# Designed miniproteins, single chains, continued (5): the designs that were tried, part 26

Each design is a single chain, and the fold is of that chain. pLDDT is the mean over its residues in the fold that is shown.

## One batch from the design tools (miniprotein)

Design m16927
Fold by ESMFold2-Fast:
Structure m16927 (fold): chain A 77 residues (1-77)
Amino acid sequence: VPEEFIEKSKKARELLKEAEELLKKKPNEEYKKELEELKKKLEELEKKFLNNEATNEEIIKGFEEIIKKAEELIKKL
């Protein structure tokens, strides 16, 4: 497993967990839906990697997009 895959997937999971904790303090149905969509995308991306259905570069870019969106969500919370 590439080190960058581990690093990016871990960061994505940590940011999504942070957003979930913030949503527990200030519930918002729209932001909760956005968080669930990001969690689903992360899970789908990890499955694509395990099934060799995408290049390492595509998977890493996907994690980077999830990271950016999670950071944006956290700023709104």
Scores: mean pLDDT 82

Design m16928
Fold by ESMFold2-Fast:
Structure m16928 (fold): chain A 59 residues (1-59)
Amino acid sequence: SLQDLINRLIALKLQIIGLEVDRELGFISEEEANREIATLQEEIKKLEAQIKALEQQLK
């Protein structure tokens, strides 16, 4: 559903914040954090496109 996609988008954005904090605190390496953040950003882009397409279908 549209709500499920929105919830997933929020969760991914929170994961990025968590990775940035963990990197600053030294819990993970900068290389690993940057790699995972890049992957999450691509997934966010995909979800935003899916949300837009679904909203268009629900007109």
Scores: mean pLDDT 85

Design m16929
Fold by ESMFold2-Fast:
Structure m16929 (fold): chain A 80 residues (1-80)
Amino acid sequence: MISKEDVLKIMKEAKTIEDLVKKLSEKYGFPEEEIRKIIRKYGRRPFGLPDEFVTPGSLGLDEETAKKIAEEIEKIKKER
């Protein structure tokens, strides 16, 4: 079971979007590209900044986005 609280904790620990993708991929056993698609769906990217310089906070990732990310990961897990 994927909890929004676990996702929120990882979001707070991540320094960049690349770090967030890596931590979620390692935690839930999904490919980094699948996690990146979920983050792109719910985050707003600042124009002109590479992923290495973008923080989760700068994308407006909050408790609501943590819930949506957890729900999407659960959906992908059930798609098997």
Scores: mean pLDDT 70

Design m16930
Fold by ESMFold2-Fast:
Structure m16930 (fold): chain A 68 residues (1-68)
Amino acid sequence: SAGLEAARLIAEAMKEGKKVKVTLADGTVIEVDGSNAAAATGAILRVIGADDERVEVEVDGEKHVFES
């Protein structure tokens, strides 16, 4: 699942203290960092629950694309 793969990357980036930008299939953009665990958890849950065909995750300017 694109959502599960994206959620894994977000969790790893948070553990490393990196800033993450998530773009969902509907164009929703969520920005999170390790200093805001609630926002990061919300982003992970939204990504998993959305059942999107495509999710983009940007970690420190590096863009990753996940598709189902």
Scores: mean pLDDT 77

Design m16932
Fold by ESMFold2-Fast:
Structure m16932 (fold): chain A 82 residues (1-82)
Amino acid sequence: DPLTEAIRLTLQALRYLKKGDVEKAIELLNKAIELVKQAPQNDLTKQAIDYLEEAVKKLKEGNVEEAIKLIRQAIDLLHQAR
C-alpha cells in the first residue's frame, strides 16, 4: 500500500534528522511524496503532500525544527487518509 510505505519512509526521515543526516532525510521525504502522489487523492493526501514539500524546503533552508513539525503533521494526515 503506497500510503503505508510513505508513512514508513517519513518515520525513517525523522530518525535520520535526529542523527543529523539531513541529506538522507530529504531523499526519504522525496520518495514518500512520490508514493503519496501514486495513491488515490483526497484532501488529506493533498495536504500531506503540501506539508512534506514544505518540510523539504525548510530542511534546505536549515530549519530542521520547523521541518520536523511539518513531517509529523503530514504523518497524522496520512494515517487519517488510510
Scores: mean pLDDT 89

Design m16933
Fold by ESMFold2-Fast:
Structure m16933 (fold): chain A 71 residues (1-71)
Amino acid sequence: LSPEERALMEVALELLESAAASTDPEERAAQRETALAVAGMIGDPALREALIAAIEAEDVEGARALVEAAR
């Protein structure tokens, strides 16, 4: 993976973690939408699809495992 793709994965994970920690439904939705948009910028189709699926499921642990495996 390129350093750019790893950075996108890290940003998407941070946004998902922030969404999961948010008590404001509007903020939570906005953070999830941004995380999906960032994940959509990943060039590797398999990683993009896996990360999008984790974000849609609000699976923080699954998303974290994907980021760790990509290092």
Scores: mean pLDDT 83

Design m16934
Fold by ESMFold2-Fast:
Structure m16934 (fold): chain A 60 residues (1-60)
Amino acid sequence: MRTLEFTFEDVRKLIAAALRIIGDFPEAEVSIEGDTLTVRTDLSEEEYERLRKLLESYSK
């Protein structure tokens, strides 16, 4: 199991990212603390890269 943390400057983007992750990775454990989204899940290396790119697309 790996943990990914992303800080967002826009709370709306953080919420959109969280909802997308819940839809695409329903077994992922998602938590929010302030402007930081934490995702804990057990995926293949390729799926982690997909998740990371998804998070980057919402945070930038």
Scores: mean pLDDT 78

Design m16935
Fold by ESMFold2-Fast:
Structure m16935 (fold): chain A 73 residues (1-73)
Amino acid sequence: SSMAEREAQAQKYYDEGNKLLQEGKYEEAIEKYQESLALRPDNIDAWLNLAHAYEKLGKHEKATAYLRKAAAL
């Protein structure tokens, strides 16, 4: 179904983001998490990992904003 396809695609982007994060490819990980969250915005772990990637890039203000987003879910 269209919903199952969106969920599968969101999961794929999330998994790709996690792999990139583990490899230290923070900018690429951010792109994959953002694509996942566009399809599934209630994934708290994706918001937390997005914040972590921004912290690793020294973008603390943006990291804090995403941590607040996760906390609001």
Scores: mean pLDDT 89

Design m16936
Fold by ESMFold2-Fast:
Structure m16936 (fold): chain A 72 residues (1-72)
Amino acid sequence: SADELVQEAMRAYAEGKYEEAIELFKKAIELDPSRKAFLYQMIADAYYRLGKKEEAEKYSEEALKLSDEIVQ
């Protein structure tokens, strides 16, 4: 389930396995797209931890855009 993938991604993130966490978060979005705004922020945080600033910025901006659409 998406919840199981998110839990495993959070565990990987806590262990410093950021590439694994990103892949698990992406799979969770495929199963439950309604979580995209939150999970894009988590993916951005993981990319930031990897030193991939351009990827981190891209996912963070997309997460903000999705959140802004809900507020507006």
Scores: mean pLDDT 82

Design m16937
Fold by ESMFold2-Fast:
Structure m16937 (fold): chain A 75 residues (1-75)
Amino acid sequence: MKVEELKEEAERLIEEIRRAIEEGDLERALELARELEKVLKELAKEAKKEGREDVVREMLARAREVGRLLAEALA
């Protein structure tokens, strides 16, 4: 299932971003955040085809939280 594969990739990227922030590697966290944005765009497209907008909302909420942590670390 394409939506499930994209969800797993987004979850992996969110975990890696959190780890990079904890390690103080903000350059890596920013690179991973750009990759997460690409994955979320693809997830949104595929989720519409499969009627899985619930997954998009879940992943966007989690991405928003890690994005907040990254913004705080960059301040």
Scores: mean pLDDT 84

Design m16938
Fold by ESMFold2-Fast:
Structure m16938 (fold): chain A 55 residues (1-55)
Amino acid sequence: SSALEELRRLAAEAEAAGDLGAAAWLRQVIDTHRDDPAAARTALEAFRAFLRRHG
């Protein structure tokens, strides 16, 4: 599946868990990169790297 699909699944999971802030943030990322799957993949990878470093 594409990075956009992964981001959409993460947003839905966050919303289902009651984390509306995370869901809103992920949807903003999706909206920003909706027309560029390569940029969406780069953003997802950068986000995961950031979480590993800071989370």
Scores: mean pLDDT 75

Design m16939
Fold by ESMFold2-Fast:
Structure m16939 (fold): chain A 87 residues (1-87)
Amino acid sequence: SAPSVEEFIEGMEERLPEAREELLKLPPEKAAEYELLIELYLEILRENPDKVLSAEELEEKIKEYIREHPEEVRKRLEELKKEILEK
């Protein structure tokens, strides 16, 4: 059967701790950018429970979100950068 969105998210969440440890090796600005992309990726998947979106569809939705919510994106990046620097 086709993989469910829930199963796909669970698989991603199992690998998030390892991925986040790798992000700590990056410059804070790049680490914040990648963490935001991870958050947006998961948020978009959760909002679209009927099917697992392709990488292309996810990229399109992320770009749309950034375009429509530039102030929110900026605030989220600043908050994530602060959290990374405090670790």
Scores: mean pLDDT 77

Design m16940
Fold by ESMFold2-Fast:
Structure m16940 (fold): chain A 94 residues (1-94)
Amino acid sequence: MSMVEALRKEAQRLAEELQLSPEIQALMEEFIKLFSKIKDPLKQSIFAFRFMSLAEEARVLARQGVPHEEVEARLKEGLESLIEEIKKELEKEE
């Protein structure tokens, strides 16, 4: 199974488990789309681990009874940060 396919399955599971809004789902899809363009396998592994860490943080917060709106706000902030960093890395590859 490819890393891209594994991340899509993880994003789907997270969205179903936490009942994530269409906005957060769209951010996860944008992240995966950009992730698929990374040419360096080491950078690809780093961004995959950071996404997985963010997903697990969201699950932990939800289990601790943090309000849904705060969990989504944390995911949005983390995903927007990852998307910005990938865009900067892709510029360096040109």
Scores: mean pLDDT 85

Design m16941
Fold by ESMFold2-Fast:
Structure m16941 (fold): chain A 99 residues (1-99)
Amino acid sequence: NAMAEKTRELLEKAAEEVRKGIEEVKNSDTIEQAREIALETAKKVSELLNKAEFTDPRVAALAIAGVMLLVAASIAPTKEEMIRDLEGARRVLEEAAKL
């Protein structure tokens, strides 16, 4: 199914954007810089997922969970908690891509 393959590729790209965001957060000097990176990562992931067509409710549920974890990361009180939430988002997006 060409649409399922396109959705898988978009989910893989979304997970990679989260991975890049995690590395940028780790290299940031302040929590304010880290929050800006997390917000930019969430925007990029949202743009990728808005191009996807979800026909499998399990894939859709994991994508929603990933977005919620990105929202949690953007308001996290510490860089450590932000990284944990971003890692969570990366994991569920990668799981969605494998279905």
Scores: mean pLDDT 87

Design m16942
Fold by ESMFold2-Fast:
Structure m16942 (fold): chain A 91 residues (1-91)
Amino acid sequence: SLREEARELLERLRRALAERDEEEALEVAGRLEAVMTELILRGELSPEQARLVLEAGATIGVQRIAASLGLPLDWAALREAAELLERVLEA
């Protein structure tokens, strides 16, 4: 299921964040954002949950742009995005 795939990706993201593995963190965050967006498009999330997903996605997008410009990642912002997505998946 998409929710199970999202939980597996969230666990991978948490490991990458703990290890400060920039390449893995951005790759997994991008995949997790895509899966969570698909849950929105299927109508499987409440409007409140969808807002949390979009907020997390905006943070991830900014970090991907920063990395493409050679700027350091905001690891705290990525952890906050992961926490938003975890709240959606726990509900």
Scores: mean pLDDT 89

Design m16943
Fold by ESMFold2-Fast:
Structure m16943 (fold): chain A 81 residues (1-81)
Amino acid sequence: DVEEKLEIIEQLLEELDEIEENLDTLSPEELEQLLKALDGTLKQIDELLKSTDDPKVIEALEKLKKKIEELKKKIEEKLKE
């Protein structure tokens, strides 16, 4: 089931890249909703990291967390504009 988890994480990373490319098209309300969703996802990742012993899954989750944190920063900058 490690392989299935890695595939899901890879798909999420691709989806985050697509969201990042389309940030300029989102309304302030949509950006705020996205920011809340990303905060929820980060909390879920932190819980998974506490319970996961597989180094490949840990590495993938850390990469996902980093990507979400970078995306959140870009959204916050957009909301200040």
Scores: mean pLDDT 83

Design m16944
Fold by ESMFold2-Fast:
Structure m16944 (fold): chain A 63 residues (1-63)
Amino acid sequence: MSEEMREEATAGVHRIAAAVAKLNGDLELAAEHYEKAAEYYAKAGDEEAAERDRRLAEELAEK
């Protein structure tokens, strides 16, 4: 399996963790997981997904 596929899968795991953190009201943890997801999407070459999740992390960190 390519590194890009592995990195995209890892980003997906972080997005799920961010969603769970949001459900628990832990916005700081959710922001951290969205930032990690953005890093892995960027490594996978998915810059649109990386920018989306980076913005979500920024919005949650400001709340």
Scores: mean pLDDT 81

Design m16945
Fold by ESMFold2-Fast:
Parts: sequence; structure tokens; C-alpha cells
Structure m16945 (fold): chain A 68 residues (1-68)
Amino acid sequence: SSEINRLAREAVELAKQGRLDEAKELLDRLASLGAHPVILESLARELEKLGKPELAEHARELARQLRA
């Protein structure tokens, strides 16, 4: 959805800014909205590229909790 894509993009921008707690809240929001696990897996890879391993691990954990 447009909302899920917007929130995903915002989470990445917050992570780039070092606003890690806010980025994590948006990852939790994405999961609560029922984002597909593939979206969170994609975000985890992007967060790893940005040098944010804890956020990447959190995104993967959320993906594991979501079953399609």
C-alpha cells in the first residue's frame, strides 16, 4: 500500500539521520499494519548496508513474526 511504502521510506531516512529509536517505532508500525514479510526483509538488507545492524536484526525478527 501507499502508506506502507511511505513508512518504509521514512524508517530508512530516520536511520540515516541516526534517529534509531524513531526508525524502530516505524518498523513496529509496519508490522502492526500487516506489511508483507518480504518488505521487512528488504528493509533489513538496506539497514545493514547503512551500518545499522541492530535495526536490521529488528526488521528480520518482525518478518519472522509475520506469517503470510
Scores: mean pLDDT 87

Design m16946
Fold by ESMFold2-Fast:
Structure m16946 (fold): chain A 57 residues (1-57)
Amino acid sequence: SKIDQINELVLKALEAEENKDYETAIKYLEKALELAKDSESAVKSLKEKIEKLKEKL
């Protein structure tokens, strides 16, 4: 399902963030954001997380 794909991408982003690979984490979250367009709350949450990670670049 679309939800399973979003959850998989978020998990991969978390793994990249734990490894201090912020560029890869951002890319996975941006892919999740594209899939989550229909959920305003998910879009907001993902955008906020992406911006916080960009501060570490």
Scores: mean pLDDT 84

Design m16947
Fold by ESMFold2-Fast:
Structure m16947 (fold): chain A 84 residues (1-84)
Amino acid sequence: MERGEELLRRLEAAVAAGDVEGALRAARELIRLAEELIEEGRYEEAIELLERTLDLLEPLADHPEVAALIIEAAALLAVAKEKL
């Protein structure tokens, strides 16, 4: 999935740069893409995308806005795993 890979690269770059705002933007787009994949029944792809997103966000988890997105992504990951 080309769109997901591009968004993951953007998230990784933002995290490496300490760009919290850029990381939040990329993570929100990744969560939205994962929601679309779940709606389409593409649970395995949604799980992979969400797990990689969560791994990339961990270094910024001390920021409250990032922590909130981690909780949101983890909840969505649980839903996708239950449907698989």
Scores: mean pLDDT 86

Design m16948
Fold by ESMFold2-Fast:
Structure m16948 (fold): chain A 72 residues (1-72)
Amino acid sequence: MIDLLKLNAFELSQLLLDNVEGVDDKVAAEILEWLKTHSVEDLINASVEELQKIKGIDEELAKKIKEFFKSH
């Protein structure tokens, strides 16, 4: 089991790229950009609405990311 809170911004973005359908290289790069002004903990605890503020993330993708975090 991966402790998500111990990952850095790059590691978390790559984990999402590898495990969440809809997170492509562009979305992973936008997540990295968002993490320049927010913490990894902020991303993991973000609401569906907060995740949608990240360019390239719609409501469906935000829900998939939240479900991934719940399972880890």
Scores: mean pLDDT 81

Design m16949
Fold by ESMFold2-Fast:
Structure m16949 (fold): chain A 56 residues (1-56)
Amino acid sequence: SPIEEAARKLAEEKGLSEEQTKKLIEIAEALYTGFKMPESMVEKVVELAYDILSLD
């Protein structure tokens, strides 16, 4: 999945744990699929998911 790949890349750049990475993927996929986002928005969706995770 392009969204999972982008989320894992951001997680590596931010130094997230495997559990935090799984949570980031879950949030990003929920946003991407739930709002039927276009593929061009994948990177922005992953960044938004990271912002949401950071408010945890």
Scores: mean pLDDT 81

Design m16950
Fold by ESMFold2-Fast:
Structure m16950 (fold): chain A 93 residues (1-93)
Amino acid sequence: SLLEKLREALRELIRAAKAGDIEAAEKATVEVMKTADEILSTGDEELIKKAIELLEEALDELSALEEASKDLEVQITLGVAQVALAATLTVLK
């Protein structure tokens, strides 16, 4: 399922961002973007709507984590992830 693939990529992105693992976060971001493009290409309005909901939930989680973090590397990684997810949401809307 494309939604399951998106959910897993988002889970990996959040995990990498929490760890301050910039390389892993970059790889997970690429998978999120590729999966979002595949979902958009289906033209399935319900599938696209569910993808938007998942991305918005992940963006909210990353934002909350950034506010809670005092580690600069983690904050930078969370910020980069947030920008990438916000850009992906703009394409889907």
Scores: mean pLDDT 83

Design m16951
Fold by ESMFold2-Fast:
Structure m16951 (fold): chain A 77 residues (1-77)
Amino acid sequence: MLSVEEWKALLERVVEEAERLGLKVSEEIREAVAGVRTHEEARAALMKLVEAVEEQLSQEKKDEFYARVEELAGEAA
């Protein structure tokens, strides 16, 4: 299980990957990631990011995004 600090670092890298794939990350998502202090807040920030990915990205880009998230999560653990 990732620590809160590891979750925050992971979320920051995941945001960078989403932006690389063309996602327009909202201020709300940026504030949620920057404000992570608990596992619950980390999960909430991740869910907001996933919702934006599902709304904005094509299936091909979503597949690439989730593959990269899995890779980054493996590196963080």
Scores: mean pLDDT 80

Design m16952
Fold by ESMFold2-Fast:
Structure m16952 (fold): chain A 93 residues (1-93)
Amino acid sequence: MEEGVKALKAGDYEAAIKAFEEAIAKDPTNAEAWHYLGVAYYYQGKYEEAIEAFEKAIAADPTYNEAWRNLGLAYEKLGKKEEAEKAFAKAKA
């Protein structure tokens, strides 16, 4: 996790993705690892993959407000305005 976050901050998205995939392999219910995996995909412009990762983070922790907010941002990038609005509403709870 620490190495993945450091790589993400450095803009090394390939190293970040690998580190978060390793964290998920150890614990598939790690909402934080799924969320950061989505953030890395989002910064690469891989919005469909980002959405999938954010959905898995939310499945692991439905109260993860940051994952809901980032899910909305990814939907906006794909022009899915209604899905984005629903995700942002969940982030405010």
Scores: mean pLDDT 86

Design m16953
Fold by ESMFold2-Fast:
Structure m16953 (fold): chain A 58 residues (1-58)
Amino acid sequence: KKEEEANKLIDEVVKLVEKHSTPEIAKDLRKYLESLKEKDVDKAIEHAKQIIENLKKM
């Protein structure tokens, strides 16, 4: 199932946000993506990938 993929992507987002911003913002994004994963895992994966790509384009 895609749950493991979503969890790994969420962890990567949190680590990147902690590096470029604050732990508080990283926690808020984790909560958002985990909530999205419970409703729609495919959407959570898509959003996490987009955040990672955007942060890498900096």
Scores: mean pLDDT 78

Design m16954
Fold by ESMFold2-Fast:
Structure m16954 (fold): chain A 72 residues (1-72)
Amino acid sequence: ALEERLQALRARHDAWVAEHDAFIKKVEELLKKGDLEGIRKLIHETYGITDPALIDELLRQIKIDIEERKKK
């Protein structure tokens, strides 16, 4: 019983990691195109955030993460 539940949790975790990596790659593509409005819409659709200030703050954090990844 526990083994089946652990496999389901691992699959969910792997799906979340893959979805998160795909999301960051989409943001990078939109940043390269200069489509800031598209990025804001993507954040709204992905996380369900409706507050523009929270969307802008999350975008700021994502930009920092992308830039740190480039420095390595």
Scores: mean pLDDT 70

Design m16955
Fold by ESMFold2-Fast:
Structure m16955 (fold): chain A 73 residues (1-73)
Amino acid sequence: MAEELLQKAVEAARAGDLEKALEYVDKAGEEALARAEELAKEYGLSVEELREGIERSVEAAKELAKKLAEEAK
């Protein structure tokens, strides 16, 4: 699940492993995008709106991972 990948990303970032954290964020985003049509139907959103939301969330998660990794060092 994308949520499990995001959890691993946070754990890696807190450990100072930025490369690993970014890998998990990218994997979470890819999984969410692959399931965008299913998720859009579940939440009553357009697939286009959900894809944009996922892309923005991935960007925000990468920035957060960078900050967490910087604070860990």
Scores: mean pLDDT 76

Design m16956
Fold by ESMFold2-Fast:
Structure m16956 (fold): chain A 58 residues (1-58)
Amino acid sequence: SELVEKLEKEIKELEARKAQLEKQKAASTDPEKKAQLQEAIEYLDKRIAYLRELVAAL
């Protein structure tokens, strides 16, 4: 399915982005920056979970 392929591609891109943000968070010593990165990571986690549920429902 073309739709499933597009969703799987988006999931992979979001997972790659999340991995990059987690590396930035681990490297940071700034509590404010860590908090901002954690918020972004949590947003990506929710988006990934939603897309995975959507693929499973198709």
Scores: mean pLDDT 90

Design m16957
Fold by ESMFold2-Fast:
Structure m16957 (fold): chain A 62 residues (1-62)
Amino acid sequence: SGKEIVEEAKKYIEEGKHEEAAKVLKEGVDRGLLSKEDVEELRKLAREHKASNVLAVLSEAK
């Protein structure tokens, strides 16, 4: 569910696996499983790690 997707995506971002993080998040976005708070937290983390693919996916959420 949404919480598990967020935790897995954070781990991938921190490990530099930005493509895997983007894939996991895309499914969460498409299914509406991410809260606004989750999206903002993930955007902040993605900016810190320069994960442009993740930022692009999160922009599709809202």
Scores: mean pLDDT 82

Design m16958
Fold by ESMFold2-Fast:
Structure m16958 (fold): chain A 72 residues (1-72)
Amino acid sequence: EEEENKEFVKRAVKLAIDTLIEKGYSLEEIIKRVEEVANILADYFGLSEDAKNEVIEFGKKYAEEKYKEKQA
């Protein structure tokens, strides 16, 4: 169950990042929103601190990679 919830939160975070990058948000703003969304969803689904940190780290790495691709 936690794995399913963690995967769902990761997918939601990816979609949010893709949308924000396409709309031209700065990397700083994208990372801030990723942290906000991940915290809200992790709390809602009752994820452990380890799972929440994994989702946040995943989102930051994904945002940095995708932002770099779009700003090249």
Scores: mean pLDDT 80

Design m16959
Fold by ESMFold2-Fast:
Structure m16959 (fold): chain A 71 residues (1-71)
Amino acid sequence: VEEENRRGVLQLAAGIAERLGLPDVAKKLREASKGPVSDEAFEYAAKAVSAWNRGDLETAKEYLEKAAEAI
């Protein structure tokens, strides 16, 4: 389901935010994962996960902050 997939991506992004020392961002992303997720927040969260998987920590941080702002 599309909604379940979006929430899963936000939960992954929240976990990455915790590991990168962004606890406020992680909290915001986790709370957002409990309800409907905007296209903008989902897009930024997905880009953050992609950057993290490539080892690009600075880009991951940038997109995590943008995802939190889009909520």
Scores: mean pLDDT 83

Design m16960
Fold by ESMFold2-Fast:
Structure m16960 (fold): chain A 62 residues (1-62)
Amino acid sequence: SKEKLEEAKKAVKELGLSELSEEEIEKAIKEMVEEGKSVNEIVLELGIEDALKRIQKAVSKL
């Protein structure tokens, strides 16, 4: 629903992702909402993806 989409967007913005672009975040949220994922699942999945990219970027400099 539109309400679920807006709730997911708000929750993800509060998380403060740094590696994913705003466009990538919006596209991913829309796709996950269409798949029937909960707001909690969306936040967790995007949070993990962003954290993993940050870790990979840091490790690549070693």
Scores: mean pLDDT 81

Design m16961
Fold by ESMFold2-Fast:
Structure m16961 (fold): chain A 60 residues (1-60)
Amino acid sequence: TEAEEELGRLAREVGPETVRRAAALVARDPTISPRELAEAVGVSVKTASRLKRAILAVLA
């Protein structure tokens, strides 16, 4: 899916460890803001928004 392709791109940009940590946080709290996610995993708010959107789409 497009969301799986986006997660693959993000894993290359920020590393698979960061994607895994972001996925765990989003799974625990799907309402987490992109800002809070960015601070927690050490990425930009724009990148955190992309991570949250892709993770939620894959989890659905």
Scores: mean pLDDT 85

Design m16962
Fold by ESMFold2-Fast:
Order: sequence, then C-alpha cells, then structure tokens
Structure m16962 (fold): chain A 68 residues (1-68)
Amino acid sequence: MDDIISHLDNVLRLVLSRVSDPALQQRFQEVHDEIVKLIRENPELSFMEVNDLFSGRLQQVVAEHERR
C-alpha cells in the first residue's frame, strides 16, 4: 500500500512541477486524494490497476481543464 501511495505522490509531484495553473494543480490534488481513498476502500487493488486508474484520471483532468 505505501509503495503505491508513494508512487502516486511522486507522479503528482512531477506533474505539479510542470504546471503553474493553480486550478489545474488543485484538480490534480483532488484526483490524487480520490485514488488514495479508493485504495483505502479496496486494498486488494494491484499496483498496476491503481497506476492505470490514476493515469486515466489525470488524462481526464487535462481534458476537463480545456473545457473550463
């Protein structure tokens, strides 16, 4: 579990380092929090499954930001 969360934290940090828009930064933080909660509710989720879900959600956030 900690390894998965640490990986998500590292990915979020890398993404945030390249983003200056506070609104987009907030949306990425929200996605991170949602995925962490999902892991807590479904501890059987594999590292691969969590990483795939997180990547998909980040992709959706970028698309949503463009529509805003």
Scores: mean pLDDT 77

Design m16963
Fold by ESMFold2-Fast:
Structure m16963 (fold): chain A 65 residues (1-65)
Amino acid sequence: MIIYGAGALGMFEAIAAASRGDKKIVAVSRSLERAEGPKYLLDFFGATDVEVIPATSLEEAEKLA
């Protein structure tokens, strides 16, 4: 699953994807640090088996998805 934005809405989308059983999430943000946010949130809530891949562009995200 590709998630666009790693702000508040992207964080909620990551939680929803993990709750559905998605094991791979590509998070897109203009900042790598911000794109890593969903991984920290999911790890905090115990979803450590979900792979979160940060991307800084849609082109990069599509190659990783």
Scores: mean pLDDT 68

Design m16964
Fold by ESMFold2-Fast:
Structure m16964 (fold): chain A 72 residues (1-72)
Amino acid sequence: AEELAREALELAREALRLAKTQRAVNLAIAGALKAIGALTMLDLGLDREEAEKVARDALELAREALRLAQES
């Protein structure tokens, strides 16, 4: 869960660095916020399964953001 969330955050940062469209920026921000949410859930000792689900969602958003950023 933590590893997935950190990977999502790294991909979101790369997407933001490359982004030239508002669409790519918005998806990268959404991915980053979900990744931070997953890390916060883990830090607070909340349900690991829910945190892992949020981390997976963050990773999907970050990957899509990076794909769009690479097109721009």
Scores: mean pLDDT 81

